# Ledger of designs, part 99: designed miniproteins, single chains

Each design is a single chain, and the fold is of that chain. pLDDT is the mean over its residues in the fold that is shown.

## One batch from the design tools (miniprotein)

Design m3652
Fold by ESMFold2-Fast:
Structure m3652 (fold): chain A 57 residues (1-57)
Amino acid sequence: GKAEELKAEIEELEKRIEELEREAVRAVIAGDWEKLEQLKREIDELQKKIAELQAQL
C-alpha cells in the first residue's frame, strides 16, 4: 500500500544520506570545504524530503 511505498522511499533516502555523510567525512579529512558545503546542502534537501514523506504516514 501507500505506507509501504513511502517507507521504502524513506529507506532509500536514508541510505543516500549515509553515503553522503561518508563523503562529507572524507571531504573534511581532505580539507575540501567547497565539497563539504555541497554535500551539506544535498543532505539537508534529502532530510527535508524524508520529513515530508514521514508526514504522509
Scores: mean pLDDT 87

Design m3653
Fold by ESMFold2-Fast:
Structure m3653 (fold): chain A 112 residues (1-112)
Amino acid sequence: DIEKKKKLKEALELAKEAELYLEQKKYEEAIKKAEEAIKLAESVDPDSLVLALAKLILGKALFELGKYEEAKEYLEEAIKAAKKAKEKGVPGAEELLKEAEKKLEEVKKKLE
């Protein structure tokens, strides 16, 4: 449990780094950090809010690069993870779910 919590904290820091790169419009760096966060979080808890956050950031970065089909896939995975976290009463899950659903609608409009 202590090792699991440490890895989730590390995955969260990687996800935060990815978000900072996304804000700087460094989309390739954001993708790399988000993928590292996904790998680490998924190895520990496939239903974690950290995994949902990392997948949301990856989807956003892919959207900015025009990779709409790939962005859709990761945003749908983020929604799935966020719904499970919300069912468990995890703080922040509802807000992340709403953000991921909103971004998925933007992606769907680009695919029209």
Scores: mean pLDDT 89

Design m3654
Fold by ESMFold2-Fast:
Structure m3654 (fold): chain A 89 residues (1-89)
Amino acid sequence: MREELVERGRELLRRALELAGQNGADPEEVLRLFEEGAELLAEAGAPEELRELGEEVLETLSRVAPQEVLERLRRILEEALRRAEELEE
C-alpha cells in the first residue's frame, strides 16, 4: 500500500510540474494536482519525494501563477511535509 501511495503521489506531482511548465496552464488545475499528490506522499511518509517535486512545482509556477496561488501551494507543501515527516523515522 505505501509503495502504491508513493508511486501515485509522485505521478500526480510530476503531472502538476508538467502542466505548470505549459503556456496558458490553469494554475487552479496545477493546484488541484499538487494538493492530491502532496496528500498521498504525506500519507505514505515520503517527505523526500514530496520536498523535491513540490519545490520544483513551486519554482515553475512562480513564473506564471498569481501570488495567492503560490501562497496556497506553499502552505499545502509545508503542511504535507510536516505530516510526512511525522510518519517517517
Scores: mean pLDDT 79

Design m3655
Fold by ESMFold2-Fast:
Structure m3655 (fold): chain A 65 residues (1-65)
Amino acid sequence: KPKVVVVTTPDPEVREKALEAARKLYPDAEITVIEAPSAEEALRLAEELRLRFPEWTVLYAVPPL
């Protein structure tokens, strides 16, 4: 089963929208959410995960700031 990781800020609205989008784009995937305390840390974590686990689909979702 393909693995999708969503890296998001702790904003619950952003998290729910990101999960909904991930479910629509990857309906057959195992979806895991990781919260980072800031947009900068979420981006850094997403980039690190993409480098360490190229087999995973890593999505990044933060509010426009």
Scores: mean pLDDT 78

Design m3656
Fold by ESMFold2-Fast:
Structure m3656 (fold): chain A 85 residues (1-85)
Amino acid sequence: SLWEKAAEISKKIDELFDEVLENTEDPELQELIREARLAYGLMDFGRAKELLNEVLERTSDPELQAKIEEIIKLVDEADKIFDEL
């Protein structure tokens, strides 16, 4: 069901946000990531993606870039599912 898909995606997004926050030492990047997480929690998927793209522009860490790109992809999937609900 779409609700089961939404729950699975939300769990993956939460896990990835926890991982990037635990492994990011830069306070400016931490602030952007926390703001993106809050925007996602408020279902402001557009703002969440904008903030995550700002993280991509400000970091040269390829592991952080890969995880942020995965979060953006999952947020886009959540946006599409919630549009159908």
Scores: mean pLDDT 86

Design m3657
Fold by ESMFold2-Fast:
Structure m3657 (fold): chain A 60 residues (1-60)
Amino acid sequence: PEDAEKLRELGRKAGEAALAGDAEAATQYANEASKMVGEGSGAGRTVLGEVRRVLEEQGK
């Protein structure tokens, strides 16, 4: 549950940064989530996919 909570927090922060147009901050949070996904599973992968998608839509 600890890891799941951290992943959700990182995903939320990455999403908020991406929506604010701060791709650099969004990428940093996504990288931290990616580190957890390397040891995690499908849930973490979903979070990463969402933040990358938002960044792509922002034209980065």
Scores: mean pLDDT 68

Design m3658
Fold by ESMFold2-Fast:
Structure m3658 (fold): chain A 82 residues (1-82)
Amino acid sequence: AEEHFRKGEEAYLAGKYEEAVEHFRKAIELDPSNWRAWGLLGGALYKLGKYEEAIEYLQKAIDLDPSAVGAKALLEEAKKKL
């Protein structure tokens, strides 16, 4: 579980957003309570221009942690792109 999260974060920091999405999807499959994985998956989808999908995952991150201010800000930006 944690290994996929780390690999996703490494891919995200390297700008490999498709690879990051794949790892973060696996991380949330193994641990659906990891709001950071939901938020970073939304962030990677936003970078790929997949705004509707990004909104869905960012909303899940906020539902799990209402203090996720970065996810809230990015969700509003993604909505403006639709």
Scores: mean pLDDT 85

Design m3659
Fold by ESMFold2-Fast:
Structure m3659 (fold): chain A 76 residues (1-76)
Amino acid sequence: VVEEVRRYLRERGASEEAVERAVEAARMAIEAGESPEVVKAAGLGAAAAVAAEAGDEELAEELAAEARRLGEEAGL
């Protein structure tokens, strides 16, 4: 799951900072016993925040939308 998040972000040109923040968030969600969908949503949401801070609004919107979709799929 963590490697899926890492691959997804790198394929979309996310910065290494965004990837690292996403991996950290995903690992915390795994430690909390969350489902794979919630783990991915947490990782992508963290990466979206980093992208927004860096001014990459297009990437931030894409990542936030996918995080929301995964959260809804998991019943959040």
Scores: mean pLDDT 80

Design m3660
Fold by ESMFold2-Fast:
Structure m3660 (fold): chain A 74 residues (1-74)
Amino acid sequence: MKKENEKAIEDAKGVGRLAAISKDDPLARGTYRGIGMNVAAAHRDVYDEILKAYEEAYKETLKELEEKKRKEEE
């Protein structure tokens, strides 16, 4: 049970990264957010942790994309 919760959190991180990459596409963003919410709903004991993992991965990927743009400057 606990290992399944850990896997769900990691799956949510992956979905969060995909949502961040697709941030300029509202349909793709909505789809990936929906998948994250479904994972959280399936694992209610760690619901908040799954949602937090999704949002943290989303924000981290956004920072990585901004750093890439800065590297293009030299």
Scores: mean pLDDT 71

Design m3661
Fold by ESMFold2-Fast:
Structure m3661 (fold): chain A 64 residues (1-64)
Amino acid sequence: SAAAAGEALRAAVAKARELGLTLEYTMDEDGSRTFSVADVRRLLARLREAGHTEVAAAAEEALA
């Protein structure tokens, strides 16, 4: 579902921030964030390299 996909992507972004990795995003007034798919996929590859394979896999499934 879209909700589950959103949660998986938020979890991956949160983990990346813990590791000092950043994504560029735009934020709407309601707090919604927009990311490019290419940047997200690159971030997920870095999470896999860091050993966070489960978080990366869930987010990759959300982008499928």
Scores: mean pLDDT 70

Design m3662
Fold by ESMFold2-Fast:
Structure m3662 (fold): chain A 60 residues (1-60)
Amino acid sequence: SALIEALFEAIRAGDVERAKALLDQLRGRLSDDEAKRLVILAHELGDEELLAAVVEATRR
């Protein structure tokens, strides 16, 4: 979906505020595959705040 693409772009850009807003909108709507890809991306970027936000959004 367009929201998922926007979220990946926000994370790659380091836009933590936008990424958190998009994660809130997608909470409970992410597939297991999408959640796994987001965690991998956040981990690769080395941003602990983004990683924590992604993990929390995929947990509930």
Scores: mean pLDDT 77

Design m3663
Fold by ESMFold2-Fast:
Structure m3663 (fold): chain A 62 residues (1-62)
Amino acid sequence: LKVGDIVQAVVTVPKTSDDELALLEGDRLRVLEVVDENHVLVQSLKTGEVGIVPKSALRKIE
């Protein structure tokens, strides 16, 4: 995954901290930043909310 990618959540992930984003399976998001090897900062295309999510919960769509 890289900055600018459009991704879809493949699993539902709950929010456990204030810097995270809760995901529902099927949610579409844009990658804003690669945080580390396992996490990205994304923006929800549905709500506009921004937060950190695990890369393993995402699939690139185009």
Scores: mean pLDDT 82

Design m3664
Fold by ESMFold2-Fast:
Structure m3664 (fold): chain A 79 residues (1-79)
Amino acid sequence: MLDILEGLKESVERAAKEGRISEEDAKKALEYLDKGIEAYKQGDTEKALEYFSKALEIMVKAGVTTEEQAQRALEVAKS
């Protein structure tokens, strides 16, 4: 899970550098990903998945990822 969350942060940072996502949306997505990582490290997997889902929603709306890819990421994170 942590590896997936770090990979998503990298994707957001790259999209922001390329101008594919606004700086505001990128910061918001990164904030949710960081909160998800913290919750996961504390053993709160339910809260981690909630933040992870919120970050993915921003990324999908911004075109950084697809709804299908976001759904797959959530399924892997649950396992």
Scores: mean pLDDT 79

Design m3665
Fold by ESMFold2-Fast:
Structure m3665 (fold): chain A 92 residues (1-92)
Amino acid sequence: SEEELEAEILRTLADMILATLVKADENGVFDLESAKKALENIIKLAKELYERGFKDEVKRIYEGVKDAAERSKNPEFRELLKKAAEEIEKLM
């Protein structure tokens, strides 16, 4: 359905934002304020998906953020990721 396609697009956008942040951190171009704003956008996408009833897509975003937090070697990025995961978990 159109709604299912839109949900997949929103989840894919969240995944792309997260992947970009992880790559920036790995490449040594991490910026705390930019990462914070990008994670706020991921939370906004998760909230929109939740409000539209796409709870499985929200869970996928949550799992991605949580996995990134566990894998990150940057303490500042790890704490931002943990906080973002907690905010997304509150939606579920």
Scores: mean pLDDT 89

Design m3666
Fold by ESMFold2-Fast:
Structure m3666 (fold): chain A 79 residues (1-79)
Amino acid sequence: MAEEIAEEAAREFPVLSFEQALELARELLELGFSPEETLELLRVAGAFAQGLVELGESPEEAARIGVAFALGVAKAVKG
């Protein structure tokens, strides 16, 4: 489950490594998000990271920031 979500997100957003996507997917599922919600949050992470790369950030640092951003949003939503 988490592996399939991570593979899909990393395929859509190559800026995310499989390992980064997998760790985020596992944490989101543990927070109680559905598989569909988890994939959408991974897409938020990937899209934000891609935007940072376009602004001149390294792909590795952009992915780290994008993942942190999506996780912050997720924790805020769950209360």
Scores: mean pLDDT 87

Design m3667
Fold by ESMFold2-Fast:
Structure m3667 (fold): chain A 82 residues (1-82)
Amino acid sequence: MKALLSVQIRADSPEAAKEAFERAERILRETPGTLEVKGIVDPERNVATVQGVFESEEAAREALERIRAALDHPVTGVVTPL
């Protein structure tokens, strides 16, 4: 069953938000089972939002775990079965 992963990352600066976005997007794209990745950075609020569509919930959960392990910023993530 396919799954959607929605991730929001709060950073301390616009530069940190951009770096967090780029790193999270890379992690999602490099996770086995990733079908689609999109996202946006709000530099005024220092928030990065990334979404991924995965071939399974397991792949989506693995991607979220990798993001949380890689980033020092607060990360909110939700996995939704499709």
Scores: mean pLDDT 83

Design m3668
Fold by ESMFold2-Fast:
Structure m3668 (fold): chain A 79 residues (1-79)
Amino acid sequence: KAKELLRKAIEAAKKGDVEEAIRLLREAAELLEETDPELAEELRRAVRIAEKLVEEGDEELAALVLKKAAEQALKRLEE
């Protein structure tokens, strides 16, 4: 379930859909809170950084931050 959300977040970020990527990463973090709270916190930090970048007009960097966070989380869960 969390892996599916992370894959969708990567796809959203690749399309530049920052709002959708943020939503999906928040949902993934919520699911991971009990099983991997450290990873959940890492995803929440990425969301906070991306939100700040969007406020500053750096939407491209926001998408990159979200994509990288989702890719790293997915890789960790697949190992």
Scores: mean pLDDT 85

Design m3669
Fold by ESMFold2-Fast:
Structure m3669 (fold): chain A 75 residues (1-75)
Amino acid sequence: SVEELKAKGDKALAEGNFDEAASYYRQAGIEAEKQGDYETAAEFYLNAARSYAKAGKNQEAARMGKLWQEARDKA
């Protein structure tokens, strides 16, 4: 579920595992978007972007930033 993916992302973030946190937030965003919840999807894509940036994955962070903008436009 979106809630389980969020919990896994939050745990990874708390442990400093930024790449893993970003992956879970990205999955949560995709799942929320599939459910038509674009506002929640936008929040998760933003959290994924921030986590990828902290992991030094600037390309992935930029991709998540674009998904955040697209989800915001649909919300």
Scores: mean pLDDT 88

Design m3670
Fold by ESMFold2-Fast:
Structure m3670 (fold): chain A 61 residues (1-61)
Amino acid sequence: SKKEEFLEKVNEADREIAAEYQARMAAVKPTTQAERDALLQWAIAEHNKRVDEIEKEIEKK
């Protein structure tokens, strides 16, 4: 179903985002709240962007 395909693609995107988030945490080594917030905001924005892209892709099928 389209719902199952959506969930599978979102789960894949979230795994990729989690891996990138860990890589960025290791590279940046945030010491301030502002640096931690910036990384979290990036992850949230990337999740929302990918969800929007996945929704549009599935709707076009």
Scores: mean pLDDT 84

Design m3671
Fold by ESMFold2-Fast:
Structure m3671 (fold): chain A 79 residues (1-79)
Amino acid sequence: SPAAVAAFRAAPFEAQEAFAQGLELYEGGKYEEAKEHFERALELQPDFPLAWLGLGRALEALGRLEEAAAYFAKAEALL
C-alpha cells in the first residue's frame, strides 16, 4: 500500500538497511538470518509495517506459522 511504502522511506537509515539486508537473505533462502535482520529493523523502528511483514514471511518459511500469523496481524494493524 502507499502507507507501507511511505513508512519504509521514513524509517531511520539503519532500520532501512537492516530491512534491506533481511530481504536479500530471505530471497537467498537464509530465513533464520533474514529473521534476525527484520528483528533488528523493528528494534530500531517498531512502527515499520513492512518489517513486521518480512518477519512474518521469514517465520512462515521456517514453519513457525502461529508466530507468522501474529506478525502479519501486527503489520496489518499498522497499515
Scores: mean pLDDT 84

Design m3672
Fold by ESMFold2-Fast:
Structure m3672 (fold): chain A 63 residues (1-63)
Amino acid sequence: AARLVEQAATRLVALGLLSEEEAKAIGEAMKAGDLRKAAQLVLEAARKGGDEQSARLAEEALA
């Protein structure tokens, strides 16, 4: 789960689809061990940015 969230977040940053505030929120959730919240935040950012691959990775982390 953590790996999929990290891969999706890294991809969203590379594509310019993740704001600094969104990236910080995801990082705080990961640090707190709240992988479900981190995956939900990544999924929301991916869907907003239209990146299907990052959305798929986040959905896989939530399954």
Scores: mean pLDDT 80

Design m3673
Fold by ESMFold2-Fast:
Structure m3673 (fold): chain A 67 residues (1-67)
Amino acid sequence: SEKEEKIEKLAQGAVDGINANREAAGLPALSAAEREALIAAYKERIREAYALNEKLYPEVATIGPTK
């Protein structure tokens, strides 16, 4: 579950960034429910992006782009 751990950390980081921006704007912090919903949404998007990236650019995992 190495990828799942990375996906979760990335999603949490993104939502933490949104929360920090809200605080800087003088808005209240995200509710627990809002935070969980955003984390879940980001996890789905990140999973899709990783799957697509591996499918489109498998070589970058070992050799990198041909340019």
Scores: mean pLDDT 73

Design m3674
Fold by ESMFold2-Fast:
Structure m3674 (fold): chain A 91 residues (1-91)
Amino acid sequence: RPPTEEQLKLIKELEEKIKKNPSALLYKELGELYFEIGDYEKAIEYYEKAIELETDPRLKAAALRNLAEAYEKLGDYEKAEEYRKKAEALE
């Protein structure tokens, strides 16, 4: 689905913030925006970056569940299940 003007603006703002100071939260927000517009491959890339930087196990579990949902949208049910199990292990 084509992104709205507001979504494109938010993506640009998040990309600029990430260039200056990357964080798990910013990568998660960018991943969520790409998921919302149906770009599940980019959502996966940014969720993976968020998980790599995240130190809080509950927030990492939330990002792993988001990653699982993105894989499910791509029809990769095996990877979706793997990431859901990883999220459960952190809770």
Scores: mean pLDDT 84

Design m3675
Fold by ESMFold2-Fast:
Structure m3675 (fold): chain A 94 residues (1-94)
Amino acid sequence: MIDDEVEHALVLIYNAIALIDAKRGNEEGAVESLEKALRMARDLAERGSPLAPETFRDVAETAEKVAELSKNPEYQERFRRIAEEARRLADEVA
């Protein structure tokens, strides 16, 4: 396992990649980056990291923005589901 601060920083990087990919029309790339970010946030939560609630909120906010940028209804639905899951997990670990 990596350091919690390093893992949180990597989540921020994947969130940024997802936003860039969404703006460029690479919806599948945005999904992949958000799913990686969500898995890393879950890893933080499993370790009892105090950064986990904030990390889940960061993923949720990014997924919400990516959903708004998407022009494909199927991908908008996938991004919304990622956002809802991240919000739920943030509440559970707060």
Scores: mean pLDDT 86

Design m3676
Fold by ESMFold2-Fast:
Structure m3676 (fold): chain A 73 residues (1-73)
Amino acid sequence: MKELEELAKELVEAQEKGIAAARAGDEAAAEEYARRTRELLEELKKLAKELGKEEEAKEILEKISKEAIEKKL
């Protein structure tokens, strides 16, 4: 469980930093964080499948993502 939570947090953090970079007009940083977000999402999906906790991983990611969006909205 800890690995899924850590990976989900890193994913959301990278996504938030990518959005912030895009808003600031830093295209290079936005692209780098978008790439990292994709890689982290693939790792999260793979790990969740290996652990048989795909639904739990999805719920964790949705919860963390929603909290991040609500703070910015």
Scores: mean pLDDT 76

Design m3677
Fold by ESMFold2-Fast:
Structure m3677 (fold): chain A 59 residues (1-59)
Amino acid sequence: MVKEYAEELKKIAEELGEEVASELAKGLVKAYPEKGKELAEELEKLGMKESAEAVRKEL
């Protein structure tokens, strides 16, 4: 599930910009903090380093 969500965030970043994807990722981590570490790792694997760092800072 988290991997699939990270892949959807990458598509959003490509269409609407990484700023939008980063805000969505932060919202998920606020709602489900236990998923934050895995989400940051999956975003980093996809090359979304800014979004991964934003998620880690929210933890």
Scores: mean pLDDT 81

Design m3678
Fold by ESMFold2-Fast:
Structure m3678 (fold): chain A 68 residues (1-68)
Amino acid sequence: MEELREKVRAEIARRLGTTDPAAVDAEIQRQLEELDRYLKIALEKAEEFGVSPERVKERYERTRELLR
């Protein structure tokens, strides 16, 4: 689990072209904010499409854990 977070951080640093931890942390925070926004929309649509909101939350929580 920690290894997956380190791998995600390394991939973000590679895409940004930097090894600055502050820049990587800023990008992670931006992605977490986007996940929260998309989660809200996904929960609204889950009710419309008859998908369990618990499943949607579980998927987003796993992604959020990787970005921490």
Scores: mean pLDDT 73

Design m3679
Fold by ESMFold2-Fast:
Structure m3679 (fold): chain A 79 residues (1-79)
Amino acid sequence: MEARIRSSIEAAEEALKAGKYQLAADGARIALELALREGASPELVLRAAEVLEEAARKLGDEELAREARALREEARAAL
């Protein structure tokens, strides 16, 4: 499971790099939901949340960016 989550995060990171912000946000959100449900490592939760926050900021979605930031801070505290 974690390998699948990591691959999904990597795909979202590549979408973000390519300027495909909506695709990056959607991919990161799905990966983050899977990571939280499956009890993945805090490092994977952190990576997914970081991609989601950056994509949300690029889209101007302040609510989603705030939610992603909160999850990122929780994951960092667990490391």
Scores: mean pLDDT 83

Design m3680
Fold by ESMFold2-Fast:
Structure m3680 (fold): chain A 42 residues (1-42)
Amino acid sequence: MDELNQLVIRMMSYLWRSFRGDYEESFKKMMEYAKKATELMK
């Protein structure tokens, strides 16, 4: 599950960026990583 940790960190990074004004694009990327996390969980 090391990959999950990295995906979570990336999602948090995008949330941080969305705080600056690009939250629509950042939200889409966050969802993309969420899908990848789901695939890893299986």
Scores: mean pLDDT 69

Design m3681
Fold by ESMFold2-Fast:
Structure m3681 (fold): chain A 71 residues (1-71)
Amino acid sequence: SEEELEKRIRELVDQLFSDDPAVREQARKELLEIAKKYGPEAVLPYLIEASKSDDPVVREEARRIILEIVK
């Protein structure tokens, strides 16, 4: 169960790298739902790593999600 959750979080973070903004927005929404259900600690380490990406779109998406979670 925990292993399945971790795998899903990694898949969703990878979807933040999608060229399709609809795919990125769906991944963002699911990551926010996971953070709400399981706590921010479940997703924050993966999002913090993504926020260090050399891709400015990925960095901005990850940072936006982090800010929503920390509220």
Scores: mean pLDDT 82

Design m3682
Fold by ESMFold2-Fast:
Structure m3682 (fold): chain A 83 residues (1-83)
Amino acid sequence: MSVVEQARQQLDARVQQVQALAQQAKQTGEQGFLQLVKAGQQAIDWARQMANDYPEVSPVTQEAIGRVVQLMNDAGQALLEQK
């Protein structure tokens, strides 16, 4: 498989994990949100490092980073609305 295909599969798995944590954060509140932020930051850092090492994966990493940021922001907004 190409490095782009491998990166896409790894990023999809990480985004799915972040999505699951975002759903859990909406149910568990602040504790779940802290876990979501940690996992989201790790996914973003991995994606940025991959794009720096392999520039050909940049479009795939940008899409994944955007999805992770959106999931974190949506969960954060939902928690603020519960106050």
Scores: mean pLDDT 82

Design m3683
Fold by ESMFold2-Fast:
Structure m3683 (fold): chain A 119 residues (1-119)
Amino acid sequence: SEARKVLEKAIEKLEEIADKFAPVNPDFAEQLRLLIERIRELVAKGTPEALQQAIDTLVGAIEQAYDEVRANPQMTEEERDAVYDEAIEILKELKKVASPEQQARLDATIARLEADRAA
């Protein structure tokens, strides 16, 4: 399905974000990996309800990564910008398969990340 394909791409990008956190915040990197495993289980289940839960879990993981980037003094501006860019790309891809309620949350999160990226 289109939703599964989009979610699989988003998982790959979220793994890249976890890898970026591993040297500077290993506890958060492990937390992201646990969320990634949960998302994989939901995608494997493949029901419409499970795929919607996967989207919500992915958005929550991105929101957590955003909070951790702001709190981390060891990340350079370039490293923070790379996480923001990756997160924005994930959220824009998820919009292709998101419900109307999820679209509103995605738009709000994208706007917040883009504003911080521009600052």
Scores: mean pLDDT 85

Design m3684
Fold by ESMFold2-Fast:
Structure m3684 (fold): chain A 91 residues (1-91)
Amino acid sequence: SMVVEKIKELLEEIENSKNVKEFLEKLDELLEFVKKNAHLLSEKEKEELLKLLEEKFSKALKKFWSELEANDDLLNEVILKALEIKKLLEE
């Protein structure tokens, strides 16, 4: 699926983000893409992407943890956006 391939690409871009600003921008891009395209995914594809989201997001979160921990508003924004993407892939 082209939709699966694009989500995987965006997840890879999240893992490879160079700074918190890029991480937030890529997370927003993923959220908007998933909002528009999640209805095109099979249950099996959603399950695969959910596992990949957890893996890639946790790596990015760990990389930027010290900066995010210093700013509660940024950390909260990151967590809320990740949870919204997760919800869209679970429903």
Scores: mean pLDDT 88

Design m3685
Fold by ESMFold2-Fast:
Structure m3685 (fold): chain A 72 residues (1-72)
Amino acid sequence: RAEAIEYLRELIKRTGDPRGRMALSEAIRLLEAGASIEEVIEYLEEALQVNDLSDEAKRDLEEAIEFLRGLL
C-alpha cells in the first residue's frame, strides 16, 4: 500500500492533465481508505472508459494500472 501510494503521488506531480490528476488523486484516496490494489485497478480501468480524457491522461492512467498490476 505505502509503495503504491508513494508511486501514485510521484506520478501525479508529473501529470499535466487535470482529469488524469483527479483520477490518480481518487486512486490515492481509495488506497488510504483501505481499498485493495485490485479495487483501485478496477477504478482506474473504469476511468479509462471516459471518452473525454486526453491521450496524455490515458497514458498516465495506463502507466498507473501497469505499476499496480506489478504489485499483485
Scores: mean pLDDT 80

Design m3686
Fold by ESMFold2-Fast:
Structure m3686 (fold): chain A 68 residues (1-68)
Amino acid sequence: SAIERFIGLALRLIGDPRFDVELVGPDTLRVTARPGGQAALDALAAELEADPHFDVSREGDVLTVTLR
């Protein structure tokens, strides 16, 4: 389901030491790259932009991911 997909993503990202992850809405995550994590954030942005279940926006080292 859509919610299971969102929860799975959140749990994966919270466990990743390259990112700081914040739940900013019921279906929205803010993902901030830690120092040295920019390449990982680039890869994550490309992955999630290719997924039709997510809307993705990026401002510098911050990625906002919303479930469609």
Scores: mean pLDDT 86

Design m3687
Fold by ESMFold2-Fast:
Structure m3687 (fold): chain A 69 residues (1-69)
Amino acid sequence: MSDEEIARRAEELIREAGRLAEEGRFDEAGKLLQEAVKLIEQIKDEETRKRLEEMLRRVERRGVAVATA
């Protein structure tokens, strides 16, 4: 999978998590952010990783904690 494909999937997960957080569904949002983090870790391009991390932090600022195993 290319960095662009991984980034697109991570963006979709982050956006969905943001929507769930707006609905008060923080547990579900946190699970999606956890999946996004796993995808971001697979990205080798530093600029793409930084952009996705900034998007993820915006959702965390709304009160979503990333679920940890």
Scores: mean pLDDT 78

Design m3688
Fold by ESMFold2-Fast:
Structure m3688 (fold): chain A 92 residues (1-92)
Amino acid sequence: GTAAEIAVALMLMGMKLQGATVTVTVDGNEATITLSGLDGANLAGALAVAGILSELGATVTVTVDGDKVTITATGLPAGLLTIFKSLSKQFS
């Protein structure tokens, strides 16, 4: 994987370790990442994840509702989809 793919996984793991609730769901070529319980620093991290996914060529939609962020990405690289499938098992 690229450094950007690894950075996304580490950012999500870091937010979970800081007490955020992180859920990752993969359906075909679409990944949905839901984060809740976010403070200002973790909100910035969630937006950084969305930016990295967009730079990797994905079509990204972000919805912010208070302390909850939902990121939907389509057209992700196969390596990152594999990482997200692994994370979905951990964050279920």
Scores: mean pLDDT 78

